# Designs tried in a protein design run: designed miniproteins, single chains. Part 57

Each design is a single chain, and the fold is of that chain. pLDDT is the mean over its residues in the fold that is shown.

## One batch from the design tools (miniprotein)

Design m1985
Fold by ESMFold2-Fast:
Order: structure tokens, then C-alpha cells, then sequence
Structure m1985 (fold): chain A 95 residues (1-95)
């Protein structure tokens, strides 16, 4: 194996993974925003809270689909999604 060729391939893979991490951070930011809106609405407007819950679930599904393209990041994203789903279920139980 050529050490220089391996180093170049590894550098390109790291650049792609970095771009994918940025995309997933944006998607997670959107999910966190919907979760925050869900929590705020749960006390004043339960019907809006349920709408934000549906939007949150859609965003989490999109995040998982993107994460499946990166084996390295998939486990981390699956953990974050599970945490967010558990937190959202606690808000639903309050409704």
C-alpha cells in the first residue's frame, strides 16, 4: 500500500465527514428548535405543541437518513435521537 495515496484518501474522507457533521448539526439545531417550541406551547396551546411534536419527529427521521450515510456518525446520531424522543415523550405525558 502506498502511504501517500492512503494519506490522501484519508484526508478526503475526513473532509467529507466534516461536511456531513455540519449538515447534521444544522438538522439537530432545527430539531432542538421544534422541541423548544413544543415545550413552550405545551403550557399555553397543547394543539400547537402536538404540531411541533410532529415536525420534530419528521426532522429526526431526516437526521437518521443522513446519518446512515456515515457509519462513524450513525451511532452518535442514534443516541441523540433516542434522547430527544424520550424528552419529547415526557412533554406529551404532561399534556
Amino acid sequence: MDAAAKAAADALQRARDSSLRNQMNDLMGNAMNYFDQMMKSSQTDPSKSKTYYDQLLQQLKNLLDVAKKSKTLQKYVEMQVKEMENAAQKVLAKL
Scores: mean pLDDT 78

Design m1986
Fold by ESMFold2-Fast:
Structure m1986 (fold): chain A 69 residues (1-69)
Amino acid sequence: SNLEKGKAALEAGDAETAVIYYGKALQETPPEDREKRAEIYRLLAEAYEKLGKTESAQWMREKADELEK
């Protein structure tokens, strides 16, 4: 899956590739699957942190928090 490819890329130290695959995983996840979308946003936040993209990481965390309300 795109999610597993993203995790593998992040484990290999390729955060840029991880962002691409996590983005694809998010696009293929239905809007009503709030739990899975929140998980993907948290993974995107981790990848953005590793890239030094602090604002993007914060936005991803805020998206995950909103989905858990």
Scores: mean pLDDT 86

Design m1987
Fold by ESMFold2-Fast:
Structure m1987 (fold): chain A 77 residues (1-77)
Amino acid sequence: GMSAGEALGFLKEAAEKAAKELGISLEEAREYLAALARALAKEHKITDGYDAIRRVAEYVKEIGPVAAIKAGKAVKE
């Protein structure tokens, strides 16, 4: 499976790609990914930050970076 290091690298690339496609800043895209990571950690009772990072990376692989950023925007408080 994906290591935490591989997941972090993948998420950086995904955030850059989604930011470019959606016309938002990289910082804004990273905020949405962080909101998504927190939501997924809460939903799945994940207490380890590295497991949360791996879970969000898996989710981005399934639905694509643009859809993932949109999901993170929807759950951001």
Scores: mean pLDDT 82

Design m1988
Fold by ESMFold2-Fast:
Structure m1988 (fold): chain A 77 residues (1-77)
Amino acid sequence: SPLDKLRELVQKYAKELENIIKKIAKSPEEARKMFEDFLNKMTEKLEEIRAAGLSLDEAIQRLKDFFEEMKKEIEKK
């Protein structure tokens, strides 16, 4: 299903962000807060994509764009 493919992509992105956060976070507490914020925003974006009725390719592109934006925000604080 489209949701299964999006879930797999989210898991891949979560692993990438976890690795980035681990390297840049000043403390375990900061790392936890960053990761929680990321997961909440990803959940909201998935619900938005689901509600929009986009094609799978469009949904994947929206999720990729959102992930790249999140990476930039985390790197900038």
Scores: mean pLDDT 77

Design m1989
Fold by ESMFold2-Fast:
Structure m1989 (fold): chain A 84 residues (1-84)
Amino acid sequence: SEVEALAEEILARLRSGDSREIAGTYARAAAVAAQVELGDESFRPELEAIELAKERASEEDRRAIDAWMELGRAAARLSKELGE
């Protein structure tokens, strides 16, 4: 499916050995998690792809993605609380 194809692409970026690709993937995971937390369901398939990629990622990358996604969700919750 589209979600599975995107998950393979995300996993390839994590396995690239390129620090910019890896950092970009973490930042994108945070942004996607934040958008879903804000109620933008159009990002849900990408969030599902990130979760699928995370299952097969290294323990280091999995922990990093979890941390970045939680930061994204926390920022989104704070934005809702502050009205912006």
Scores: mean pLDDT 88

Design m1990
Fold by ESMFold2-Fast:
Structure m1990 (fold): chain A 100 residues (1-100)
Amino acid sequence: SSMEKMEEAIKKGEEKREKALEILEKVRKTHPKLVEEYKKIIKENLSVELPEEVLEELAAAATILKLYEEGVYSKEEAEYARAYAEGTIARLVLELEKEK
């Protein structure tokens, strides 16, 4: 089911959380301008208001994926960021479903 797939994404993201958060924190310090740019893009393209902390984490993850394409981050580091971001999004979707 879609719910089971979301729960799996949350679990996968949680398993990668510690390492992902280290990488996200690093990119916020090394590329703050690019993170702020992605934060603005996410805000402008979402119909829902996200908590600031979640918005910053998703923007940092998007920045890592962009920098992976540019050869700055490894495939492994990009996969940690992606899995964590997917888990975060899945958690938000499930929270919205519970309020229906």
Scores: mean pLDDT 83

Design m1991
Fold by ESMFold2-Fast:
Structure m1991 (fold): chain A 99 residues (1-99)
Amino acid sequence: SMEEEFKKLEEEAEKIYKETLEELKKLFDEYSKTKEPTVEDVNFYIGAVLRIIGLYEDTLLKIKEAKKKGDLEAAKKAVKEFKKEAKKILEDFKEYIKS
């Protein structure tokens, strides 16, 4: 049903959110074992976390609006874009800690 499809998209968005935050934390924890984090390092990590939170909240709002309109494709697009942007944030963080 359409209701079940929207619920699955909300669950997929939550999974992306949780897994991305856990991976960011893991990477920062591993980095912190090899180098004492600077204020800049901590701020970069916090910035990445806050961006993921903001993207997740925006994605939930887009799913809610799509659900009101019965527009399943708009909701799917919102989750797909969230996954893409979350991956970019994670890759940017990985590049930062390698430098």
Scores: mean pLDDT 91

Design m1992
Fold by ESMFold2-Fast:
Structure m1992 (fold): chain A 57 residues (1-57)
Amino acid sequence: SEAIERVEARINAARALGHPALDAHIAEAEQFLAELKALEAQGASEEELMRRVDAAT
């Protein structure tokens, strides 16, 4: 999923910075990623997943 890949890329970029101040934001993003994966497993469309990513930005 492009939506899931975008969230994973952002988490990876934040982790690569190695900044402790980002730990809480990374944890929140990982929870959001888990929610997107659950929606995809339930049959949510790519458009629905992208809408959620856009709304979270």
Scores: mean pLDDT 81

Design m1993
Fold by ESMFold2-Fast:
Structure m1993 (fold): chain A 123 residues (1-123)
Amino acid sequence: AVDPALTPELVHFLQQLLANTDPASVVAQVARKLLSGDTKGLGTLARELLQSVEGKSLEDPEITLKLFLAALALRHMAATPLFEDNPEAQIGLEILDRFLPQLDPSLSFQEWVDILVEIAKTL
């Protein structure tokens, strides 16, 4: 299936993520590239996020956010088939698919993060 364009709810989430993250972080770099539609280097940054979470707990909000952003970047680039054998990418894609239907714009950024972590715990 063709993945949908970045929704207004996702744009708002990414803007809030940028406001609450270190602007020099890989997380902030990925969020900025997604918001601007700049795919240059996005695959390298997504791989860096996946590598940084290897062996880490899914109960950690930072780890869950990195998995979510890596999966979103892979979907945005239509690169998901290249990561079929990557366990972290598959976990991130499951989080993404379960989170998007629950993205309520009335919730705070912290409540969105709590939903992401709760989804990750069910995997």
Scores: mean pLDDT 81

Design m1994
Fold by ESMFold2-Fast:
Structure m1994 (fold): chain A 88 residues (1-88)
Amino acid sequence: SALDKLTDEEKQKILDESEKILTEAGVSEKVKNMIIDDVRRVLESRDGAAGGGHLQFYSTADPDEVTREAAQKVLELLENAVEEALKR
């Protein structure tokens, strides 16, 4: 898995940056926790192909535009991390 090439420090930075994005966007604590749980699940996945950078919250996403925009930024952060890992 491409994610296996990420260090624990890099995984923590992704989680920290995701939390900052969601907090700064004003996403509710409940929805923020759901998104962070999805991010953690993707990062812990042994099968990057099955995870594919897809966050489960998209299937249960709040229709709120602020939450959608913040979630998109988190997805882009994950996709960039996966792309960077694939270069190694």
Scores: mean pLDDT 68

Design m1995
Fold by ESMFold2-Fast:
Structure m1995 (fold): chain A 82 residues (1-82)
Amino acid sequence: SMVEEALRLVREAAEAARAGDVEKAEALVEELAELVRSLEDEEAQREIMRAAMEAGLEVAKELYPERAAELEAQYAAMLAAS
């Protein structure tokens, strides 16, 4: 399904970010954003976006542990805005 493909893109983007491949991570995020925009199901869009934000937070905390508190605050703000 489109949702399964989107969740795969989330995982692949997270792996690229962990590997330090910023260009690949950015390309996968852009592909994910385009796929999400093409979905007519708002519930599916929210599920995918939450998965992407959560994966992004975990990767960022692993790569920048000194910024963990700041990153968690940013994630909380994004959830409140969503």
Scores: mean pLDDT 80

Design m1996
Fold by ESMFold2-Fast:
Structure m1996 (fold): chain A 100 residues (1-100)
Amino acid sequence: KVEELRKKIHEEMRALDAAVKAGDSDAAVKHIRELTDATEKLIEELIKQGKYEEAVLFGTMVLIYLASIIANSKDPKVQAAAREAAGRVAELINEAEKKL
C-alpha cells in the first residue's frame, strides 16, 4: 500500500511536469489533484503505522515540489490549484508533527 502510493505520487509528479511544459492547464490541475489525494493517503497510512518522522519528511518533499510548480507555471489556474494543494499538505504535516 505505502510503496504503491509512493509510485503513484512519482508518476503524478512526472505527468504534472509534462502537462506544465505543454501548457495543458486542465491536465496539470488534474495531476495536482491526483498527487494531493495520493499524498494525503500516504501520510495518513504512515501516521497509522507510527512513522511520524517519515510522514513529515515526505509531506515536506511534496510541499517543496508544489512550490516549484507555482514558481515555474505562469497559468493562474495551475498556480491556484498548486497553492490549494500546498495548504492541504501543510495541514497533514502539522498533524504528523504534533505526534513527534
Scores: mean pLDDT 87

Design m1997
Fold by ESMFold2-Fast:
Structure m1997 (fold): chain A 74 residues (1-74)
Amino acid sequence: SLEEVRKKVEEIAKELKLSKEQLLKALEMYAQGLPPGMIAKYAGLPLEVARKFVEKLKEAGVTQEDVKKLLSSL
């Protein structure tokens, strides 16, 4: 569900200490399937944080399609 996706995304953002703006920008890039380096540049994150962000989303089972739906609900 979108609620479960939102909760997982918020937990990851809290763990990685992302601001709301950084999180939204990172989600936009992730939804497009862009690599961690592009996410880091666009969202203004250290590369290591962008890598952890992508890995944690994949481990949580959050797909690009899930993120597209989440962004469209904002």
Scores: mean pLDDT 86

Design m1998
Fold by ESMFold2-Fast:
Structure m1998 (fold): chain A 87 residues (1-87)
Amino acid sequence: LGADLYLQPIEQLIDQGEAYLEQGNLEQAQQALDQARQLLAQFKELSKPALEGSPTEEGRQYIEDLIADLEARIAELEARLAAAQAA
């Protein structure tokens, strides 16, 4: 339930950042990336008690996989944006 409040906005911000980057709007792409990073950081902090307090492998792995996927997507967008800004 709580995950959807962070996951959907993070995904939307990554998609918006990619769209802005494609349009050459580097400032808006950077803002979207910064917001996605902030929300992911908040989601990671909120997930710590569940990861530490819950010994269920399935639930822990699910959260870890979600975080890893979002981190990978943000890192890819960051690398693409950095390359575009270096010109």
Scores: mean pLDDT 77

Design m1999
Fold by ESMFold2-Fast:
Structure m1999 (fold): chain A 55 residues (1-55)
Amino acid sequence: IKIKIKVIDENTAEVEASEKITLTLPDGSEVEVEGKKEIKGIETDLVGVEIELEV
């Protein structure tokens, strides 16, 4: 599975997944991502970082 993550701000990231994935947020909620989705409710200091993963 190919996953691209772009951190927009301290609480927001855009995640693009080639296949359906489930992410768990810091509050314990789960978000399903298939294709490109903007996720809110993260906690990060990695603002502006772009990460590409293949799993």
Scores: mean pLDDT 76

Design m2000
Fold by ESMFold2-Fast:
Structure m2000 (fold): chain A 93 residues (1-93)
Amino acid sequence: SMERLEEALKRAEEALKLAKETIELAKEVEEYLSEDLKDSIKQLEAAAKALEKLKKEATPETVDELERAAGGVKSLAEGLLEEVKKVKEEAKK
């Protein structure tokens, strides 16, 4: 349905904003990030790029894929944002 597509597009927009915030914060403290965390940020960048493409090509028939991708990007970004914030706090010491 169109209403479901509109809601999925809003969720994708929110996920992309969070991913961008997380990536920008990670760049500020890049020298202090572990290799594992750097790899996770690269995975977030790739996932966000894929979500942006899905959002641009979105139709009522692709809404399940869009919802799944948006949820994945949001969950990954939320977890990584917490990890990057901890690194930033530790770097101040």
Scores: mean pLDDT 87

Design m2001
Fold by ESMFold2-Fast:
Structure m2001 (fold): chain A 78 residues (1-78)
Amino acid sequence: MALDELVEDLLRRPLIEEVPEPKSVEEAVGLMTTYLLELGILEDARRQGIEVPQERIDSLRRALEEAEKQLEELKAKL
């Protein structure tokens, strides 16, 4: 199944230790969109009964929060 293959690929990646510092609103939106998409895939996988480590979800949530904070700070400069 396509969802299983996508989840397997995501779980092969290392945990996000540090979120890159975005230099622009465009970069911040890109990071936030990527993390939102990946988190959504893993959350949906868990809902479907696929085993997803909690550490993966926690890592993506932290990365998303950081990217969102960076986006807000960049937007405030516009």
Scores: mean pLDDT 77

Design m2002
Fold by ESMFold2-Fast:
Structure m2002 (fold): chain A 97 residues (1-97)
Amino acid sequence: MEEAKKLVEEARDHVVAAMDATTNFDAIVYGTLALIALHMALQDLDRGDVEGAIEGFEIALKAARKAYEATTDPVARQHLERAIELLEEAIKKLKEL
């Protein structure tokens, strides 16, 4: 659980960095949606709602993938790719609990 939370917090930092690097409107919208979903899912996790947290992280993952497809900025793409990898690992670890 602590390991999954650290992965999600690192993924959130990468989404923020990607939003700072891109000027693409659709990427910013999807990145913002990912950040909102991550925030809500982390609150669910803090309350012990692992299933709710997984659902929120899966929403964030889908939004991050859409942000990645929308941006052409190489720095933003690298950050989003890392965020996607970290979120996929966090979801996998939570499903093993």
Scores: mean pLDDT 88

Design m2003
Fold by ESMFold2-Fast:
Structure m2003 (fold): chain A 68 residues (1-68)
Amino acid sequence: MSKEELLERVRALVESLVRTLQPDLSNEEDREKLVELVLSTPIGQEAIAVLGEEETRRFILEILEELA
């Protein structure tokens, strides 16, 4: 899987989880819970392996900021 394809899969997963769970994106605890949930998935683990945990967390937070 290409890095670009992996990032698109992470984005799609984040968007899907926001639609399904409807977290309060203004709440820091809800944002952090969603970040941890994404990181616990196979896609999140693959992103950590390619990008590192810190970069993966930043990418997820950027998507959440875009959706807020």
Scores: mean pLDDT 82

Design m2004
Fold by ESMFold2-Fast:
Structure m2004 (fold): chain A 79 residues (1-79)
Amino acid sequence: SAARRRQEVAKLVEEALRKLEEGNFDAALELLTEAIQLGSGEVKRLASEAKTLVEAAKKGAISQEEAVEGIRRIAERLK
């Protein structure tokens, strides 16, 4: 169901947030790639936005703290 897929994506985004807080960018990207593959519509878009923030932080375009805050807001929108 769409509700079940939304919950699965939310869990992956929250796990990716934990990995990002640990400084593990690669693990966060793997989890967000899985979230994007599972999601559709708005849920897929939110997971894709989260992945973009991790990629930007990994490249030094934004701080890790900015990426964490952005993904935290995305995780709240998935609830």
Scores: mean pLDDT 88

Design m2005
Fold by ESMFold2-Fast:
Structure m2005 (fold): chain A 68 residues (1-68)
Amino acid sequence: RVEGFRERLRAIDEALKAGLITPEQALAVYRDLLAEVRHWVQETGDPELAALRDEVERRIAELEKQAA
């Protein structure tokens, strides 16, 4: 499960860097990913999922600051 979420995060990062999606589109997809990761952190207490949650939260915060 962690591997799947990590692959999704990487795919979003790569699409954003390649200009295939806008920062606004990336923000929406990161938020969807964050909701799923938060759910599984709450259910499992997995520290790897918690670290991934923090990473997604950082990306969202960075994009939000650029949009403000």
Scores: mean pLDDT 81

Design m2006
Fold by ESMFold2-Fast:
Structure m2006 (fold): chain A 90 residues (1-90)
Amino acid sequence: MSIDELIEELKELKKKIENSTDIDEQKEYLEKVIEILEELGEKELSLEQAEEIGKIAQDIILAVTDPRLYPYVEEINKKVSELEEKVEEQ
């Protein structure tokens, strides 16, 4: 997938997480978010793209209300920080 397609998939997953009340469903969506962030980490991102990804990830984190999902939140934060560091080194 292109970077733009991956960003749009993240936006759709954000909507699904915000609208879900099932913890198992939210868990599957969060796992998919982590997979997309990992794929984005293998690509050459612009600063603008990295900032957009960071904003979407923050919105996803704010939508997570169940503390059992906190390990996924920590992994998302880690992946976003790694993306931002790679862009700053360019």
Scores: mean pLDDT 83

Design m2007
Fold by ESMFold2-Fast:
Structure m2007 (fold): chain A 73 residues (1-73)
Amino acid sequence: SMIDEYVEKLAPLLAGGGTAEDIEYVAKELKENLSEEEIKEVVERAKELALQRWPEHRAFIERQAERLKKALS
């Protein structure tokens, strides 16, 4: 699904696997293609996936997810 594709794309970015511009690009795509409810689901699932895959980056992932949630609201 589109949601699953965005979750997989966003998770490594939340863990520091990309640039701020990469995160901004994905955020723009989320706003253009998904509802507010779907965006919240993508961010939460991407955070959970990132925490599962990269637990050593927990504090960073949690800060990045929170910042993104605020930017998207």
Scores: mean pLDDT 85

Design m2008
Fold by ESMFold2-Fast:
Structure m2008 (fold): chain A 105 residues (1-105)
Amino acid sequence: MDLVDQGIRQIGNRDYDGAIRLFTQSIRDYPDSSVTAQAYFNRGVAYYRMGRYDVAIDDFRRTIDRDPNMTDDAYTNIGRAYDRMGRFDTGRRYYRRGRRRRNRR
């Protein structure tokens, strides 16, 4: 089983520390693959679930750098993280960026 798939299962089990460990290993072992973007994204989700919004935002930004096809989902999650931090105007801007990119040709 892929480390990313294993990490996603750990998120489902609410083992966020286990998930983060697996995604961190995937990033280390496959730094330049499409799997790396997925690992950053899902590690950001795990950090978000733990209330670590600042590190979650960093991982979502790294997702965009690795795979532009994940930009819309990453911006949406960055917006959600800023909303959780009380930065509602910033969060709304990122949410709109995600939506606009999905609907632009």
Scores: mean pLDDT 82

Design m2009
Fold by ESMFold2-Fast:
Structure m2009 (fold): chain A 62 residues (1-62)
Amino acid sequence: MRERIRKELAELFPDSKDLDALTDRALRLAEGIAKGFRVPLEVAIPIALTAVEIDVAAEQKR
């Protein structure tokens, strides 16, 4: 799962040099969603990736 999330993030953020940190953030969020709502990781991963994308965009405005 971690390597798959990293690959998806590389496609979303091709210019990012800190993919490992983004991958760890997305993985932790996806695992939290999957465990909390009892959904498969396959469902939690897109939600986590969207949340990370929004978070990165918000941080860039600061």
Scores: mean pLDDT 76

Design m2010
Fold by ESMFold2-Fast:
Structure m2010 (fold): chain A 86 residues (1-86)
Amino acid sequence: ASKEQAEHNYEVALKIIEDVKKEIEEAKKEGKKLSPIKATGLKMRLLAAKVDLRLALEAGVISEEEYEKLIKEIEELKKEIDELAA
């Protein structure tokens, strides 16, 4: 894969993380539970972001430290989604 493609996929992954964070914060603000369909959709988007982050790491676009930080953030978001869907 080209470095430009890996950089683009990295930016897409960051946008997914931000969009999911926004959806979680809106649900918390409204005191609403996430529907099973919405919760599944958000987790699928985070899975896509994890794949793109791994490719960015392998292409040398991000450091191992940044990768670990972002993966930890994704796992925390998945936990919040599960709590809001329960």
Scores: mean pLDDT 85

Design m2011
Fold by ESMFold2-Fast:
Structure m2011 (fold): chain A 84 residues (1-84)
Amino acid sequence: ALSEAEQLLIDGTIAAADSNGDGVLSEAEFRGLLNGLEGRELSDEEVQRLLAEADRDGDGVLSYDELRALLTRLLAERRARAAA
């Protein structure tokens, strides 16, 4: 389970990336979110790969629920690597 701080980080990051407030993220907004979360600029190839993993219906946008699922996984993977 995510800590309260990690959950707030995820929700705050999604809200900050959703620049137009429409409740979904475009590829450009998603790139900004990932860059902020990872603390580095991701390549177009990395962003598109992660978008494809999260965007299960292939509509080119991500809902907040899809983003929470992806970011939860990425944070868990980062934690696991730090523990290994």
Scores: mean pLDDT 72

Design m2012
Fold by ESMFold2-Fast:
Structure m2012 (fold): chain A 81 residues (1-81)
Amino acid sequence: VTLSKAEVLAGLEAIIAEVEALREEHADDPETAAGLDGLLVWLRGQLERARTASQEEAERLYRHARALVAHTRREIAARKA
C-alpha cells in the first residue's frame, strides 16, 4: 500500500508524539531517557527530510522510522522483563 505525502508526514508527527510520551514515562531511567532523546533528534530530522523528499522517499523514511521505534519499544520491554 502506497502512502500519500500527507499520510507520511502525519504518521511521522504521531510517532514523534508517541516517543516524546515514552521519554517522559522513562524520565527516571537515564540510559533509556538518553536513548530516546537521541531517537527524537533523529525522528525530527527524518520529518524535515520527508517534507522535501519525493513521495517514494518519504514513505521509505516513514517505514524505517516505524521499524526503529518498534525495535526500541521491544528493547525497553526486554530490559524490564
Scores: mean pLDDT 83

Design m2013
Fold by ESMFold2-Fast:
Structure m2013 (fold): chain A 68 residues (1-68)
Amino acid sequence: GMEGDLLLTRALILASQGRDEEAKALIEEGVARGILTPEQLRGLAEALRKEGRDELAEFAEEKAEELE
């Protein structure tokens, strides 16, 4: 939904600022609230890998697997 997409956008902005802990917390909040899908988390991971944020991308991929 729109709320999930906005949360993912905020997570990407935080990651681009080097605020990885805050980005992780936001991703975990979205998962806990049920507003993120595995597909959205994989899309986020792909965007993070393009930015060289490999550890955060792996975190998002792990969260996607946990939902499946």
Scores: mean pLDDT 83

Design m2014
Fold by ESMFold2-Fast:
Structure m2014 (fold): chain A 61 residues (1-61)
Amino acid sequence: GPAAKQELLRLIGEILRIIGELLDIDRQIARFGVTPELEARRAALEARLAELKEQIRNLEL
């Protein structure tokens, strides 16, 4: 229904935002090297991305 479509669009928007943040972190690592802060931020974003993918999967079931 409309609510499920709206939720899917919201989740896709969040995924695109996280991908943009991950690309920014990758650029920072490429230029300045790996720091514990950048590794922690990347890990947190990757974990959030996995959560969002699971939420999308649950909408299709």
Scores: mean pLDDT 84

Design m2015
Fold by ESMFold2-Fast:
Structure m2015 (fold): chain A 72 residues (1-72)
Amino acid sequence: VSEEEFDADVLLALAEIYYAIAKSNPLTVEELEEIYRKIQELADEAGKLNPDAAAEVQRIADEVKRLIEEKK
């Protein structure tokens, strides 16, 4: 595995961890928005390394945004 692929996989794994925290815990809208911002940052970094990983990270970010909208 190349370093670029490894780094992209790490960013994707971090996004999955944030999503698991968001989904399994009773978080406030503010806490969910903070997680969404962090996942967006991960998507931007992943996009520099692997566009497929960036797309998956963005999909996870969109799921967190949906949780925010459901909680309003």
Scores: mean pLDDT 80

Design m2016
Fold by ESMFold2-Fast:
Structure m2016 (fold): chain A 84 residues (1-84)
Amino acid sequence: NLQQQIADHQAAIDAANAELESLKRDYEETLKQLDAFAKENPEWKLTADFVKRLAEKEYEKRVAELQAQIDAHNAALQTLQAQS
C-alpha cells in the first residue's frame, strides 16, 4: 500500500524531528546546569568542562544519527512519490 508506506515514512521523519528538538533542549539545559554548578563549585570547574565536552560529543553523535535517519526516509519518500 503506497499511501501507508508514505504515511509510515512521514511519521518516522516527524518522530525524528521531535527527538532532535528534545535533544537540543536537554543539551542546552545540561550546559546551563553544568555552568551553574561550576560557578558555585569552582574546584570542580575542570571536571564540569570535561563533562560539557562529553555532552557535546554525545549530542553531535545523536544529531548525526537522527539526521541520517531523516535523510534515508526523505530519499524513500522521493522514490515512492515518483512512482505515483
Scores: mean pLDDT 87

Design m2017
Fold by ESMFold2-Fast:
Structure m2017 (fold): chain A 71 residues (1-71)
Amino acid sequence: MTELERLRQEADRLFAEIDSLPADTPEEVKRAVADRLLTVIQRILDLTPDDPEIQAEAFARAQRVVDRLNA
């Protein structure tokens, strides 16, 4: 498994974790999971400067995380 494949799987796992958090989850816990996911997304971007498809996917995931935190 490549480092990129590992990071993409970790991002999928963390995104599912955010989706499964109860509505009454403390804000600090929600932000901690979101911060971890955004860190993984940034690592994916750093590893794929010449891959526009993966870059677009990573940006879309980051936008969804930001939208959830601002809701």
Scores: mean pLDDT 78

Design m2018
Fold by ESMFold2-Fast:
Structure m2018 (fold): chain A 103 residues (1-103)
Amino acid sequence: SSLKKELEELALKTLEAYLAEKYEEAAEYGEELLKLLEPLLDEILEKSDPTAQAIIRHLAENWESLSTKQRATGGAQVAAIFLKVVLGKSEEEIEKLLKELEK
């Protein structure tokens, strides 16, 4: 519960930074998100389609070799997968939560 709330906040920060084209910040938040997701990785993979599974595995295996922009993009993709697949958030709910971060 508390871990999922921390992951929700971090996922939203990753997406907000990515949408603002702050790729270094998005990459840093994305790395933190991936590290904190390790205990939930089996749940995420089980609930994800093959494309999302491939993205998560690629990022987990290759993170250190990726560019800042690739890490930012990957972080944003993992953030979206977590919010939609694990937390069951709609796109409308995600947009509302992102607006709350601007306050």
Scores: mean pLDDT 82

Design m2019
Fold by ESMFold2-Fast:
Structure m2019 (fold): chain A 101 residues (1-101)
Amino acid sequence: AEEALRAAEEGLEAAKKAKGGEGAKKGGLAAARAGGAAANATEGPAEERARAGALAAEAGLLAAKAATDAEGAAAGTAGAIAGIGAALEAALRAGKPMPEA
């Protein structure tokens, strides 16, 4: 999980520095996948899992904005949504009791 989180952070930072759309798109998608995996795989502190999901969401959004094609934009958006969901799921499982339905 820690390696995946580092990969997500490095990928996001590279995507932010890459002013060219293709570099930002590829880096953002890779970072979103790594962050999502870290959020889902980590049984550690809720803060780390929430951070990983938030990184995935930000990276996915960057990839979507950088995409020049509809397929890339859809993939980036899906990655961002998945990252948000993973962060919320991880936080609920680790720290908060589920409210009764």
Scores: mean pLDDT 65

